Designed miniproteins, single chains. Designs and how they scored, part 101

Each design is a single chain, and the fold is of that chain. pLDDT is the mean over its residues in the fold that is shown.

## One batch from the design tools (miniprotein)

Design m3526
Fold by ESMFold2-Fast:
Structure m3526 (fold): chain A 83 residues (1-83)
Amino acid sequence: EEAKKAAEAAAKAGYEGAKEGLDSGEVYKRSLEAALKAGASELLARGAANGAGGMVLVDKKADYEKIRKGAEIGAENAEMAAR
C-alpha cells in the first residue's frame, strides 16, 4: 500500500534523526525527503512526516515502533482528507 510505503520510509529517516538528537522540525524534514525519495505522493509524504515529527515532539525518546505508528496514522489521515 502507498501510505504504508510512505510511512516506512518516513519512520526510518525520522528515527535516525531522533537518535541523532534532532528536533521535531528536522525529523519532519528528513522524514519528508525520505518518503518522497521512496516514491510517495507529496500529500502522503507530508502526512507521514507530520506523524513521525509529531511523535518526536511528544516524546523525544520515542522508539522506532512509536515513530512508525505516528507516520502510519499521519499518512492515513492525509489520504482520508483527500477524499
Scores: mean pLDDT 82

Design m3527
Fold by ESMFold2-Fast:
Structure m3527 (fold): chain A 95 residues (1-95)
Amino acid sequence: SSSVRQRVSQTYDQLQNIFDNVMRDVPNASDTTRGYMYNSVQMARSSQTQDPSSSIQSFNQAGDKLRSGGDIDPSTRPYFDQGYRITSDTRQWLR
C-alpha cells in the first residue's frame, strides 16, 4: 500500500539524516563505526523495494548494525540509539 511505502521511505530518510549528522558532528568517528552506520542505512534502503514482511527483516538487520556500532565509539552512541528506536518503531508498525 502507499502508506506502507511512505512509512518505509520515511524511515530510510530518517536513518540517512542520522548518518549525515554523524558525519558532520563526529568527523573523527572511526571507519568501523561509520561502516556500521552506513550498512544499517543500506539495509533500510533495500526495504523500499520489498514487501512488508521482507521490510521487517531488513529493519531487524539495520537495528542489529545500529546496536553494534554505537559501542565502538561512545560519542556516536546517541545517534545509533536514535536510529535503533526508529527502526524498532517502524518494524512494530509494519506488523
Scores: mean pLDDT 82

Design m3528
Fold by ESMFold2-Fast:
Structure m3528 (fold): chain A 88 residues (1-88)
Amino acid sequence: SAAAAFAARARAAAARLEANPDVLPPAVREALEAVRADPLDEAAQRALVAATEAAVAALLAEGREEEAREVLEYVLGYAQTAVLDALA
């Protein structure tokens, strides 16, 4: 399924981030940690969206489209999984 394929790519992106932690901008990492601490915090979710949008836009402006896609897939996959897990 598309969701399973997205989750698999998000996990692959997470593995790359573990191997190269500097690939995530500090603002995105900080916002992601806030969402991780409280996945249902709406303010934290909005901050993550804003930080991710800014980071993706910057990467695209530099022609780093693959990295922009990885950041987006990782953040979206993780945030959605964390929210669903918190609701379980």
Scores: mean pLDDT 71

Design m3529
Fold by ESMFold2-Fast:
Structure m3529 (fold): chain A 62 residues (1-62)
Amino acid sequence: SLEDLIAQERAARAQTQARIAELQAQVAANPDDVKAQTLLLFHQAVLGSTEWLIERLEQKKA
């Protein structure tokens, strides 16, 4: 259902936010870690996409 899809995407958002926090800590500890920096940028983009999708699904529900 649409409600189940929204709940699933919200769970994915929470997971991505947790991963971003871990990567921010890694970058803070090792500023020269290009891999951690790249993964952080990637997950920030994923977070943006997930938040956009949640908003779109909620609008469709309304």
Scores: mean pLDDT 86

Design m3530
Fold by ESMFold2-Fast:
Structure m3530 (fold): chain A 61 residues (1-61)
Amino acid sequence: MSLEEIALEAARFALKNPGFTEEQKIEHAALVAALKAREQGRSISMEEATELARKAYEKLL
């Protein structure tokens, strides 16, 4: 799975939480994306994960 696909799945999951603000949804998606990337043997910074999460969130709107 590509980093973009990981970020999209994380963003879809975050969108299901009605209690989060848009920024909190992006932050949560970034954390999940970073953790999933590590599980696949990739290390990305939280800055990169946050940017990927924002782009994924925008694509889902």
Scores: mean pLDDT 77

Design m3531
Fold by ESMFold2-Fast:
Structure m3531 (fold): chain A 73 residues (1-73)
Amino acid sequence: SEEERIERRLRAIRALLEAMRQAVKNGDKETAKELADAVIEEAERLRKMYPEHQDEVDRLIAEAEKLKAEAEK
């Protein structure tokens, strides 16, 4: 179903965020930045396809941007 497809995409984005958190924790700034870009790209695609999920997508983008900023310190 469409709901199952959306949930699968959201799980994939959350998995990328978790990988990004681990990269930040390990001091791997390059990997953290690459993962941040992947999260933002996938989240923006989901936003365009399913505008009703904007609030969830905005939270995921905000999390990725926060982690990216932490990686640059």
Scores: mean pLDDT 82

Design m3532
Fold by ESMFold2-Fast:
Structure m3532 (fold): chain A 66 residues (1-66)
Amino acid sequence: MIDEEEVREGLHLIVIGVYKVDLRNKGYSEEAIEAAVKAMEELFKKDPNATASQLWKAADEAVKKA
C-alpha cells in the first residue's frame, strides 16, 4: 500500500486549503489567491516532499508578484 504517500498528498492539499483561507482573511484578491494556489500546486508537483513552510513561502512569493 502507498498509504504514507497518499496521506502526504492529502496533507499538501490541506496545507494549500488552509493557506487559501488565510489569504482570504488577510484581504487578498481572488486573483492573488489563485496565483498563490497555483504556485503551491506547482511546487508540490516538482517536489512531492515539500513542507508546509516551503509551500507557504511559494504562495507568499506568488502573491507579491500578483
Scores: mean pLDDT 75

Design m3533
Fold by ESMFold2-Fast:
Structure m3533 (fold): chain A 68 residues (1-68)
Amino acid sequence: EERRREEALRIGREYVERAARAIKEQLEAQGLEATIEIRESEESVTAVVTAGDKRFEIRLTVEEALLL
């Protein structure tokens, strides 16, 4: 049970990192400087992409990560 949750968080983290990197690449292609910050909790993984005055947040819960 705990092992499955930990594995789901690992998969979720990889997914949000990949999505955040894609957003960063799109923003940088438009001439913006983008930064990625990954935050992890027991229930979710969140990636925050900040570029100038723009901020994008991608969040996956453990339940959502289990579907990946």
Scores: mean pLDDT 78

Design m3534
Fold by ESMFold2-Fast:
Structure m3534 (fold): chain A 101 residues (1-101)
Amino acid sequence: MKLTEEEVEKIVDLLLKGDLSRLEGVSPALAEELRKLSGESLADIVDQLSDRATAERIVEIGKLIEENKEKIHTTEDIAKIPGVSERLAKAIVEHLRKYRG
């Protein structure tokens, strides 16, 4: 299912808040689908986005995460990248690891 920009922004905001399962005001079916978003599923959705700006930003985030492997465990360094949480960072890293490996 292709996500709209609004849906992607909502997912990013929820990842920043740390829990996709706390989606209030979303239908149970959609909440369950979002709850099933593993690092791979989120990465696949991002990869399916034909938005060049989003793709370039994901690459930049991945590069910064790779350069700071030891800091991946903290939101403090990742929070300097707007719209990135620990969960989103993990999803991006897992996606990039699979594509590089």
Scores: mean pLDDT 44

Design m3535
Fold by ESMFold2-Fast:
Structure m3535 (fold): chain A 94 residues (1-94)
Amino acid sequence: KKEILEEIAKSIEEGIPIILEKLKESYKLSEEDLKEFEKMIKELIDLLRKGAPLEEIEKLVEKIVDFLLSKGAETLAEIFRDLLKKLKEAIKKS
């Protein structure tokens, strides 16, 4: 469902400034790490807006999760895992 993917993409996009602030202040990510994360999240938003295959979305979410875990951001990694689970359920029930 293209409309559901767009709503999710918009929610993620609106959340970017808050997530970046959390990563900087709570997890002490460097400016280079914050730029890498922002690039990956914008790529995810683009895939969602384009209605890309679930496999492509899943691979990018897994890359984001691995990045967050490598930086000690376990709570944010779990949020992205939960997002992927919800996306899979929404797409399968469509």
Scores: mean pLDDT 80

Design m3536
Fold by ESMFold2-Fast:
Structure m3536 (fold): chain A 86 residues (1-86)
Amino acid sequence: MHSLPVDVNDDELLEAVVNRVYELMQQYGLAKIIEEKGLFVEDMKTGELHEIKLTEETTAEDIIKQVKDFAKQNNLRVVELVLKLS
């Protein structure tokens, strides 16, 4: 399991973290990550994992949007991106 904490108000850091996770997902195989439902964002206050919705057309920008939307919806400043590799 790979997990990376990020401040969602730091746009440069969030973009860098998401792009790194996206590279790892592409190296592992995006289709396999989709099948395994392997990408989550964690609410650092509750420990709840929220699934990032992935398709074969998903871009790093789509992941950034989903992370920011989750943080805004839950009033979070810091989240953790969790990539589950079998």
Scores: mean pLDDT 79

Design m3537
Fold by ESMFold2-Fast:
Structure m3537 (fold): chain A 88 residues (1-88)
Amino acid sequence: SAKERAEELKRNAEEVLEAAKEMLENPEKYSVEEAIGLVIAAIGIAFEAEILERKGLISKEEAEEIKKIAEEALRVAMEALEAISKAK
């Protein structure tokens, strides 16, 4: 169902956020390419939540919750990308 898809997107956003936090904490262990992957994943999750809301498949509240987590994940992933680039 669309609600199950929203739950999956929320879990994916939370997983990207946790991975980004790990990269920011231990930048020496990760590559620039891995950090870019998290940036792309966060953007994709936010975009899909927006499309699902626009199509009426999920509620505005569900979409905003997913987007909020994805935007935080993007912010942390961008910080991790900068830290990894400097930690060489």
Scores: mean pLDDT 88

Design m3538
Fold by ESMFold2-Fast:
Structure m3538 (fold): chain A 81 residues (1-81)
Amino acid sequence: SSALETAERMMREALERGPGAEVVARMSKENGRAAYATLRVLAAEAEREGVARVEIEVKDIFDEETGEMITEITVRVEEAE
């Protein structure tokens, strides 16, 4: 699905860029819910495998182009202390 593909792409890009990386995507509310659920699972897996600690932030944003509320998701790889 497009939501799964978006989530997998965002996580891959964030992990490839490494600590301090931020990847942002905007999508429909339906796709946003599915992508967020997938990203939470992927973030938990990355932490369990000792790859990285990842934060997921979600915002609802009004899209003036479509006149609809959309979802903005940020995937952030935490910097090592």
Scores: mean pLDDT 84

Design m3539
Fold by ESMFold2-Fast:
Structure m3539 (fold): chain A 70 residues (1-70)
Amino acid sequence: AAATAQAVILAYLAATGSAALVDVLDLVSAKTGLSAATVSAVLAQLVAEGILTASTDVAAQTTTLSLASA
């Protein structure tokens, strides 16, 4: 379920501080069995809610995710 993906995402980023979007997608899909599309939707929701911060390097086409600071 999406709630399971959210819990895995938050736990991983709490442990690592930040991670590349592709690494988060791979890890969460592997741990939850959810599709990359479902995990991407959960990540987009968490960014929209201000729980996660996303930073995109347009030249490298990479996105880095981190927990929003308190």
Scores: mean pLDDT 77

Design m3540
Fold by ESMFold2-Fast:
Structure m3540 (fold): chain A 89 residues (1-89)
Amino acid sequence: SLEEAEKLIEEAEELLKKAKTPEEYKKAGELYEKAAEIYEKLGLYDKAVEAYEKAGEAYKKAYGPKHPKAHEPEIKAGILLLERAVRSV
């Protein structure tokens, strides 16, 4: 499962580098989001946060910054950051 998440990140990064269309950015966002969910399930919260943030960036390029789909991964990243910050102090 960790190997699956790492492969999804690599695929998302390669797609994001060459993305030119909203559909390509959407696909990159979906790959990052899937990887983030796997990292979260494995308790790798720092990696999950990074992947959710990247998914949000990709979705902003795909859907525009005001679209709900662009905000969903960023909200998940924010929640994880707040939970970890409280428990790290």
Scores: mean pLDDT 80

Design m3541
Fold by ESMFold2-Fast:
Structure m3541 (fold): chain A 81 residues (1-81)
Amino acid sequence: SAALEALAKRALEEIRRANERLNEALKGDVEEGKRTALETSREMERLAKEGIAAGVRPSVVAAAGIMSAGGTAEAMILERK
């Protein structure tokens, strides 16, 4: 639906911005890069839960790279039900 498409677009834009921040951090300091990666992972997990709650299919959220490895496994289980 148009609503799902709008949500997917917004989620992808937020992921793009998060990746830009991560890339900038990695240019400066390895330890800063590790910290940014952990923060980005948590932010992406929150976005994944928000998307699923809004009715986006778990496989779409996973494909957008919004879920951690554990979250991806959970999404696969939920989608099969």
Scores: mean pLDDT 62

Design m3542
Fold by ESMFold2-Fast:
Structure m3542 (fold): chain A 95 residues (1-95)
Amino acid sequence: SSIKQQIIAIIDQIKALVDQAKAADAAGDHQTLLAIRVQINNKLTQLLRAVQQLPDSSVAKQLKDKIRQFVYALNADDYDTAIALLDQMKDIVSS
């Protein structure tokens, strides 16, 4: 798989986990929410490693900037902004 395809796949996995986190938070399921956040952190580690392998340093920098914004939004429980940032990252990788 190309590095761009790997990054898109990881972003899609994180997006699914954020949707699950939003649902768990809305339901008041604190235990499920914490478990999902651990999974998101593991996928973010994989995403950062994949981004480091990109040959285009400008694309890598843009993705790292969006990852920082994503972490900030997620820590603020701003799931809609977090999802929008993941979609923006997919657009950057696909350009």
Scores: mean pLDDT 91

Design m3543
Fold by ESMFold2-Fast:
Structure m3543 (fold): chain A 93 residues (1-93)
Amino acid sequence: SLEKLREIQEAVREEDLRAAAELFKRAAEAAEKGDVRKAALLATAGLILMIAAGEVPPEALEYAKKGFKALDEGDYKKAAEYFRKAAEAAEKA
C-alpha cells in the first residue's frame, strides 16, 4: 500500500540521515588530525547520503560547505568545528 511505502521511505530517510551525521563526525576527527583527503572524502560521503535521504537539511549543507572551505584554507580546527555542526544539523532533521 502507499501508506506502507511512505513508512518504509521515512525509515530509510532517518537511517541515511543518521549515517550522514556519523560520516561528518568522522570527517571532523580526520580534519583535526590534518588528514585533508580523508576528511574531504568522509564529508562528501555524508553529503551523498543526505541527497539519498530525499531532502538535504539546509543548515547541514551550509555547515558542510563552511567545513570544506576551512579545510581548503588549512584551518583544520575550524573545519572540524563546522563538520561537527553539520552532523548535529543532520541528526536534528
Scores: mean pLDDT 84

Design m3544
Fold by ESMFold2-Fast:
Formats: sequence, C-alpha cells, structure tokens
Structure m3544 (fold): chain A 75 residues (1-75)
Amino acid sequence: EFEEVEVTVIDKNGNKYKATTPLLVKPGDEVEIYYKGKLIAKVVDGTLLDIHPEFKDKIGYKVVDGKYLQIGIKK
C-alpha cells in the first residue's frame, strides 16, 4: 500500500495537466511527482529521475501492463 502523490504530466508539446495514478504514459511525456506540495521525483520516458534524497528509499514505482505508471510513497 502507498501514500498518495500528486502528479503533473508535461506532454511532448509542453502542455501541463494534473493526473492521478495509475497513469497512461505516452512517448515524450514527462511526469512530475509531488508529495504534500513538494517535488520529489520526475519520470521521463518511463525512467524515474531526480529523486529527492529523503524519498529515494520510500518511493514506490512500477509500470503496470507495460503502459501504466503507478507511483506512491511506501508506508
């Protein structure tokens, strides 16, 4: 089980929108991961990057069915 995170998707054209997980990630999309208003990680082309040092051992990340990003904070 995970604590909820907020996600902002930046599409390949630079448009931003808020989303929830599990999230369908398209090629060229970037995802910003926020926890309690703080940017804690980014996902670029399905790769988890720029993980905040306080969360590197707490962040749960998986791809479901090869298409859907599921991410949260481990309890």
Scores: mean pLDDT 75

Design m3545
Fold by ESMFold2-Fast:
Structure m3545 (fold): chain A 87 residues (1-87)
Amino acid sequence: MKEEEEKIEKLIEEGVEKIKKEFPDLSEQEIEDVRDYIRMLLEEMKKATQAPPYDTDLAKAIRAMLEGKLEEAIEHITNHILELIKL
């Protein structure tokens, strides 16, 4: 559905902008890889039927997807990526 796809892309861009703000030295290719990774995780989480019982960012994202909360799901995915880059 076009409206859902547009909302998803907007939320992904907001996540990407947050990552760019924290890591301004990322190349355009690295930013594109982050964008693709968020999309990939979101699509995989859409296939989940239940969330794991742990309070990791990915588990929170899966719970948000199960509840139809796309904004919260993408926020949790973005936080997961931010922590990975900080390593």
Scores: mean pLDDT 77

Design m3546
Fold by ESMFold2-Fast:
Structure m3546 (fold): chain A 80 residues (1-80)
Amino acid sequence: SLRDRLIALFPELAEQLQAAFDAAEKALEAGDVQAAWEALSSLAPAVNAYLLQNPEKIPEYQELMAELALWFQEKVRELE
């Protein structure tokens, strides 16, 4: 899954990633797209700090972010 691939890329952030995805999924179940996006974007400072120390992971991260955007768009579309 996308979650598992992100955790594999950022194992030191695994707990934060799981919490953010769980919060985003709960928000989407409630129809709160804004809260779901805020939950996912709350990881940006931690991810950016990690990537500064692990720049070799940037290309895979960019590919996973494209997949995350598509996943989020599909979930939002399902709410309509």
Scores: mean pLDDT 81

Design m3547
Fold by ESMFold2-Fast:
Structure m3547 (fold): chain A 68 residues (1-68)
Amino acid sequence: GPGEEALREALEILERGGSREEALRHLRKAVDTAKDGGLRAAAWGALEALERGDEESAIRGVRGGLKL
């Protein structure tokens, strides 16, 4: 669904060292559009981690939400 797609887009951006602002936008979209509580919690955790500059925790959170 849209939340999972937004999380996948955020992961691709973060893993390639792309735009933090673009990754944050996708994480916000994932929080807003995820209908599964686990996926939404993972998206919110990753968003908070990235907002504080913790890219490693953000990546780990997104991968966890996607069951990778």
Scores: mean pLDDT 86

Design m3548
Fold by ESMFold2-Fast:
Structure m3548 (fold): chain A 65 residues (1-65)
Amino acid sequence: LELTSSKDSIDAGKPTEVEITVKYDGKEVEAELKKVVTADSVTYTATAVIDGKELSKTLDLPIVD
């Protein structure tokens, strides 16, 4: 499972307009995205069920001033 972000970081002064794309074997797949925000980072967790198996992956983006 692969996660890619449209941005490498999140600007602390702005609402997060970040697109997360989830792929498996080179194809975009439907996944549940969970977002956890801390003081200095945002963690995205993608969970997808592919061929009856649950797969998950995390992506961390730093918050910059």
Scores: mean pLDDT 76

Design m3549
Fold by ESMFold2-Fast:
Structure m3549 (fold): chain A 114 residues (1-114)
Amino acid sequence: MERVEELVRRALESKDPIEQLESIIELLDLAREALRRGDVDLVRYIRRALREIARRSKDPLVRLAAQVAADGIDRALELLEKGEPVEKALLELDIALGLVRIILGVEKLIESRK
């Protein structure tokens, strides 16, 4: 739990939007590993943390990334509730992770031109 709290703090309080976006990616990676282990309670906790970041962040790209990440977890949890294989749920998280990495890539490109 402490690592999730550190990542939420970084996503909300860092003055570097790259660090904020990297924190969201790390939260998604933690959700993937939790899901693979069957730790659904930790996956739900990370989803709530991402929804809080989306609600509280003042940066539009950070808000978008957190929303995309949380929506991916919601889709993964819905698949598990329907009795679908864990591999399908993990694919939803991989799709969300790919989208957040694209957002991070755009931010890095913007920052590199300053």
Scores: mean pLDDT 86

Design m3550
Fold by ESMFold2-Fast:
Structure m3550 (fold): chain A 101 residues (1-101)
Amino acid sequence: SELERLLERLRERVERIIALIERHDPEAAEELRERFEKAVELFREGRVEEARTLIHAMLEKAIALAEATPALSEAERAEIRELVREIARITEEIEALIEKE
């Protein structure tokens, strides 16, 4: 399934952000994971606007956590910013795919 392929690409990027945050804030990392899993379920149900809202909230929290975590290196902060951009792009691809079905 093209949807499952895009969701897997999304998961890989989200899990990388979670791995970077988890070393410093495991509770915040778990909240990001919970929001992501719920968004995946909503995308599979065709509930695109609700899934988008959760993804946007997750991305905003990931950026805020990156900026607020002094133990993260500048390279790790830059990686989180790039992953956030990639996640936003893949989310738009998922939305376009579901709207065509």
Scores: mean pLDDT 87

Design m3551
Fold by ESMFold2-Fast:
Structure m3551 (fold): chain A 69 residues (1-69)
Amino acid sequence: MTEEERKAEGEAAVEAARELLEEAKKASGRERVLLITAAKILAATAANLGLEEEAEEVLKEIDELEKEQ
């Protein structure tokens, strides 16, 4: 994997995680939990690909969303 490919894949993971969080805000029950779990997995993937700052922002948004329940 090239550095450019790794960065592009990480950026795509962050974007996908943010999209899932927007869907989670509109969802309830099991759907909300599944969307949050998927967003956490994507954030972890982005961090592993070197996008730790962006991944941490996503995880902070997840934590805030979970506190609303």
Scores: mean pLDDT 80

Design m3552
Fold by ESMFold2-Fast:
Structure m3552 (fold): chain A 82 residues (1-82)
Amino acid sequence: DIEEYQKTLEELKENPLSPEAQKLMDEAIRYLQQKDYEKAFELFKKAIDVDPKAAPLAKRMSLFLPEELRQKLLDYIEEKKK
């Protein structure tokens, strides 16, 4: 949903990602566009490890991953919430 994506972007404007996490997210999105899904998945996990605020954006971008990798990323995000 574009409204939820916009809300996530507004939250990031107020509380931006660390520069390292932002770089990892940008790299993940580039690999996703190249259909290198395994590299995108690894970079999304690294971004979340660096800055947990990356998790909502990574969850939205996971819609473009194959189901297996999407499920693994969602499970990783939920595990980090504990």
Scores: mean pLDDT 78

Design m3553
Fold by ESMFold2-Fast:
Structure m3553 (fold): chain A 74 residues (1-74)
Amino acid sequence: AAAAVIEEWIAFLEDPEALTRELRGDEVLAALEAAPPELRDRLLEAHARATGVSVEAVRAGFEQGRAALARRAA
């Protein structure tokens, strides 16, 4: 189940418009936390490949988004 969701999400990343609204920092973080560490690693790699950015850039983006979401809650 999780793998299928992640695969669909990666496909969505090919559409910049869909990415903007579809992905939420909190939802993304929760999904990654629920996924096994092995899946996370592969997700980041596939994510970077699909979007054309580096894995480190993807990771930084998640960190920033998650921090912004946390501030909104506080």
Scores: mean pLDDT 62

Design m3554
Fold by ESMFold2-Fast:
Structure m3554 (fold): chain A 89 residues (1-89)
Amino acid sequence: MILEELEAIEEELNNLEVALENNDEDKIRSTLKKLASLLSGYRDLVAEVPKELVDKAQKIQEKFTSLMEKLEEKYPSLLEEFNKLLANV
């Protein structure tokens, strides 16, 4: 189950990257809502996964951070909406 959840997060991060490249605000917003839902089960993704998945979880967190930086530069209002979704979990 945990591996499947990590793969779902990775898939949505890839969807977010494509949406950012296409300047598709509706798709960015829908992808962020899906990511917030997937991440709601994890307070600290790296700390909450088994040791054998830590490297995968860390790479996912690194990609997440990179995409959040791009989102802040292009769509700061959508990043604010996402942060509010995460804070209310």
Scores: mean pLDDT 77

Design m3555
Fold by ESMFold2-Fast:
Structure m3555 (fold): chain A 98 residues (1-98)
Amino acid sequence: MEKEEVKKKLEEIVEEYRKWAEEFNAKLEKNGTLSEEEIREMIKKSLEFQLRAIPPLAELQKRYEEAAKAAEELARKAEELGDLKLAEEAKALAEEFK
């Protein structure tokens, strides 16, 4: 699974957002107020970051859902084979991915 690639893309988006937020806070601290135009641009920028994060977050969610389903299937097969310890561990793993 390409979880590391999704993670790196999310980390890049978060880092860009953090730098933007720091610049925004510095402007607020220095000026004590923002113009209406600056407020509109900041809202637009925040929305753009959220929209950029949706696809990698949706892919990460899908990967966790697939992992949970695989763990549940493993638990079912382990129970059929009488491996109660493996079944319990697989069920715990499935809950962690929910």
Scores: mean pLDDT 71

Design m3556
Fold by ESMFold2-Fast:
Structure m3556 (fold): chain A 86 residues (1-86)
Amino acid sequence: MSKYSLETFERALRALAMVELGLMSQREAAERYGVSPSTVSTVRRWVRENLLEGEYRELALRVEVHRGMLLIRRSLGFPVRVEDFD
């Protein structure tokens, strides 16, 4: 697959996290973070299939940690908003 820049990849990871948190549709998240919906789908596949290495893997881990913290926050009854992830 074509390799994205780290900046584009991070934006796609954040879009993916919005979708997985149930805060936005894939299209809405892609629009918010300035990536295509197909880019979000590609990055989702790379994350699920553990195909990431080096700095891309580190970025994915950082975004997943933030998403995990927001999931815990939501499970405790606190509101989770799109802006809480930025």
Scores: mean pLDDT 76

Design m3557
Fold by ESMFold2-Fast:
Structure m3557 (fold): chain A 74 residues (1-74)
Amino acid sequence: MSLEEARRGYRTALAAGVRPDRAVRAITDELIRQGRYEDAIRFAEELLKEATDPRTIEVLKEQIERARKLLEQK
């Protein structure tokens, strides 16, 4: 998945009525599962600039920290 595909997937999920926190977790978990830690961080950081709800902000921060720790282990 490209970073643009991740952004499009997020917008599509929101349009379909998926909760933002759930959509963020699903997309970032998939990027992390693929070992794409830098892409997961970039995606989450971009969304964090626009996020307004506390639950989505919390998930974004958790996933950024998780991806950063995995990247630092290399």
Scores: mean pLDDT 81

Design m3558
Fold by ESMFold2-Fast:
Structure m3558 (fold): chain A 75 residues (1-75)
Amino acid sequence: SSLRRWIEAVREQIEIARERLKTTTDPKDLAMIKKVLLSNEGLLRGIREISKDPSVRAEAQRALEDVRKLLEELE
């Protein structure tokens, strides 16, 4: 359950980042958003690796795919 709460917190941060990206054009702000997304990617990979619960791993994998898609848009 605690790992699910971390995944939900990451999903919330992804949505906030997506909203900010609609109006953000400053390279420094874009770099900061990218750093936050990279940190979230690392956390989700950690959850996926540590958790033996298939449903938690699947939730982490889905969130990881979402954060990676957003990072690809920033490359």
Scores: mean pLDDT 85

Design m3559
Fold by ESMFold2-Fast:
Parts: C-alpha cells; sequence; structure tokens
Structure m3559 (fold): chain A 62 residues (1-62)
C-alpha cells in the first residue's frame, strides 16, 4: 500500500535528501543523483531508467 511504501521510503530517504535527488533529476544531473544515492544511502543503480523509477516512487509517496 502507499502508506507502507511511504513509511519505508521516508525511513530510507530523509526528506532533505529526497528533495535534493528530485531537484538533481529534474535538472538532468543524473550522474550527481546516482553518486549521491551511492554515497548517502549505499544504493547503486546500473542505469538512468532505474534511477528515474526510484525517484518516481519517492515523488508518489511524498
Amino acid sequence: SLALKQRILRKEVPLDLARELIALVEAGRYDEALALLETRLGKSFPNREQLLRFIANIKEVL
């Protein structure tokens, strides 16, 4: 459910980080968004499509 998904994402991704990731992706700065995810959350995405899907999930539950 959305409530469970929101709870999990909010636990994994702090609100300030979520906003920064969204801003980077909206600006087309995908490499910086990928580096931030890897450095701050230990999450690695092999391509832009996976990154965009993750960001869409964050936007949906924010």
Scores: mean pLDDT 76

Design m3560
Fold by ESMFold2-Fast:
Structure m3560 (fold): chain A 70 residues (1-70)
Amino acid sequence: SPLEEEALNLMRAIEQALEMNADNESIVKQIFEVAEKKIDALREVLGPSVIEELEERFEEAKKKIEAKRA
């Protein structure tokens, strides 16, 4: 599905933005807020399996950022 491909591309962009800005707490917080809103909006148009993948990848990205700060 084109929407699934766009959602996965968006998640890749979020992951890259978080990696590039890992040391900037303000930007990281803003990216987290944007990512949460985007995933919530996608729940209305995408199937549960794709949403579950997006949520899993977002949680992994958050853990990776937290590990870099530790």
Scores: mean pLDDT 85

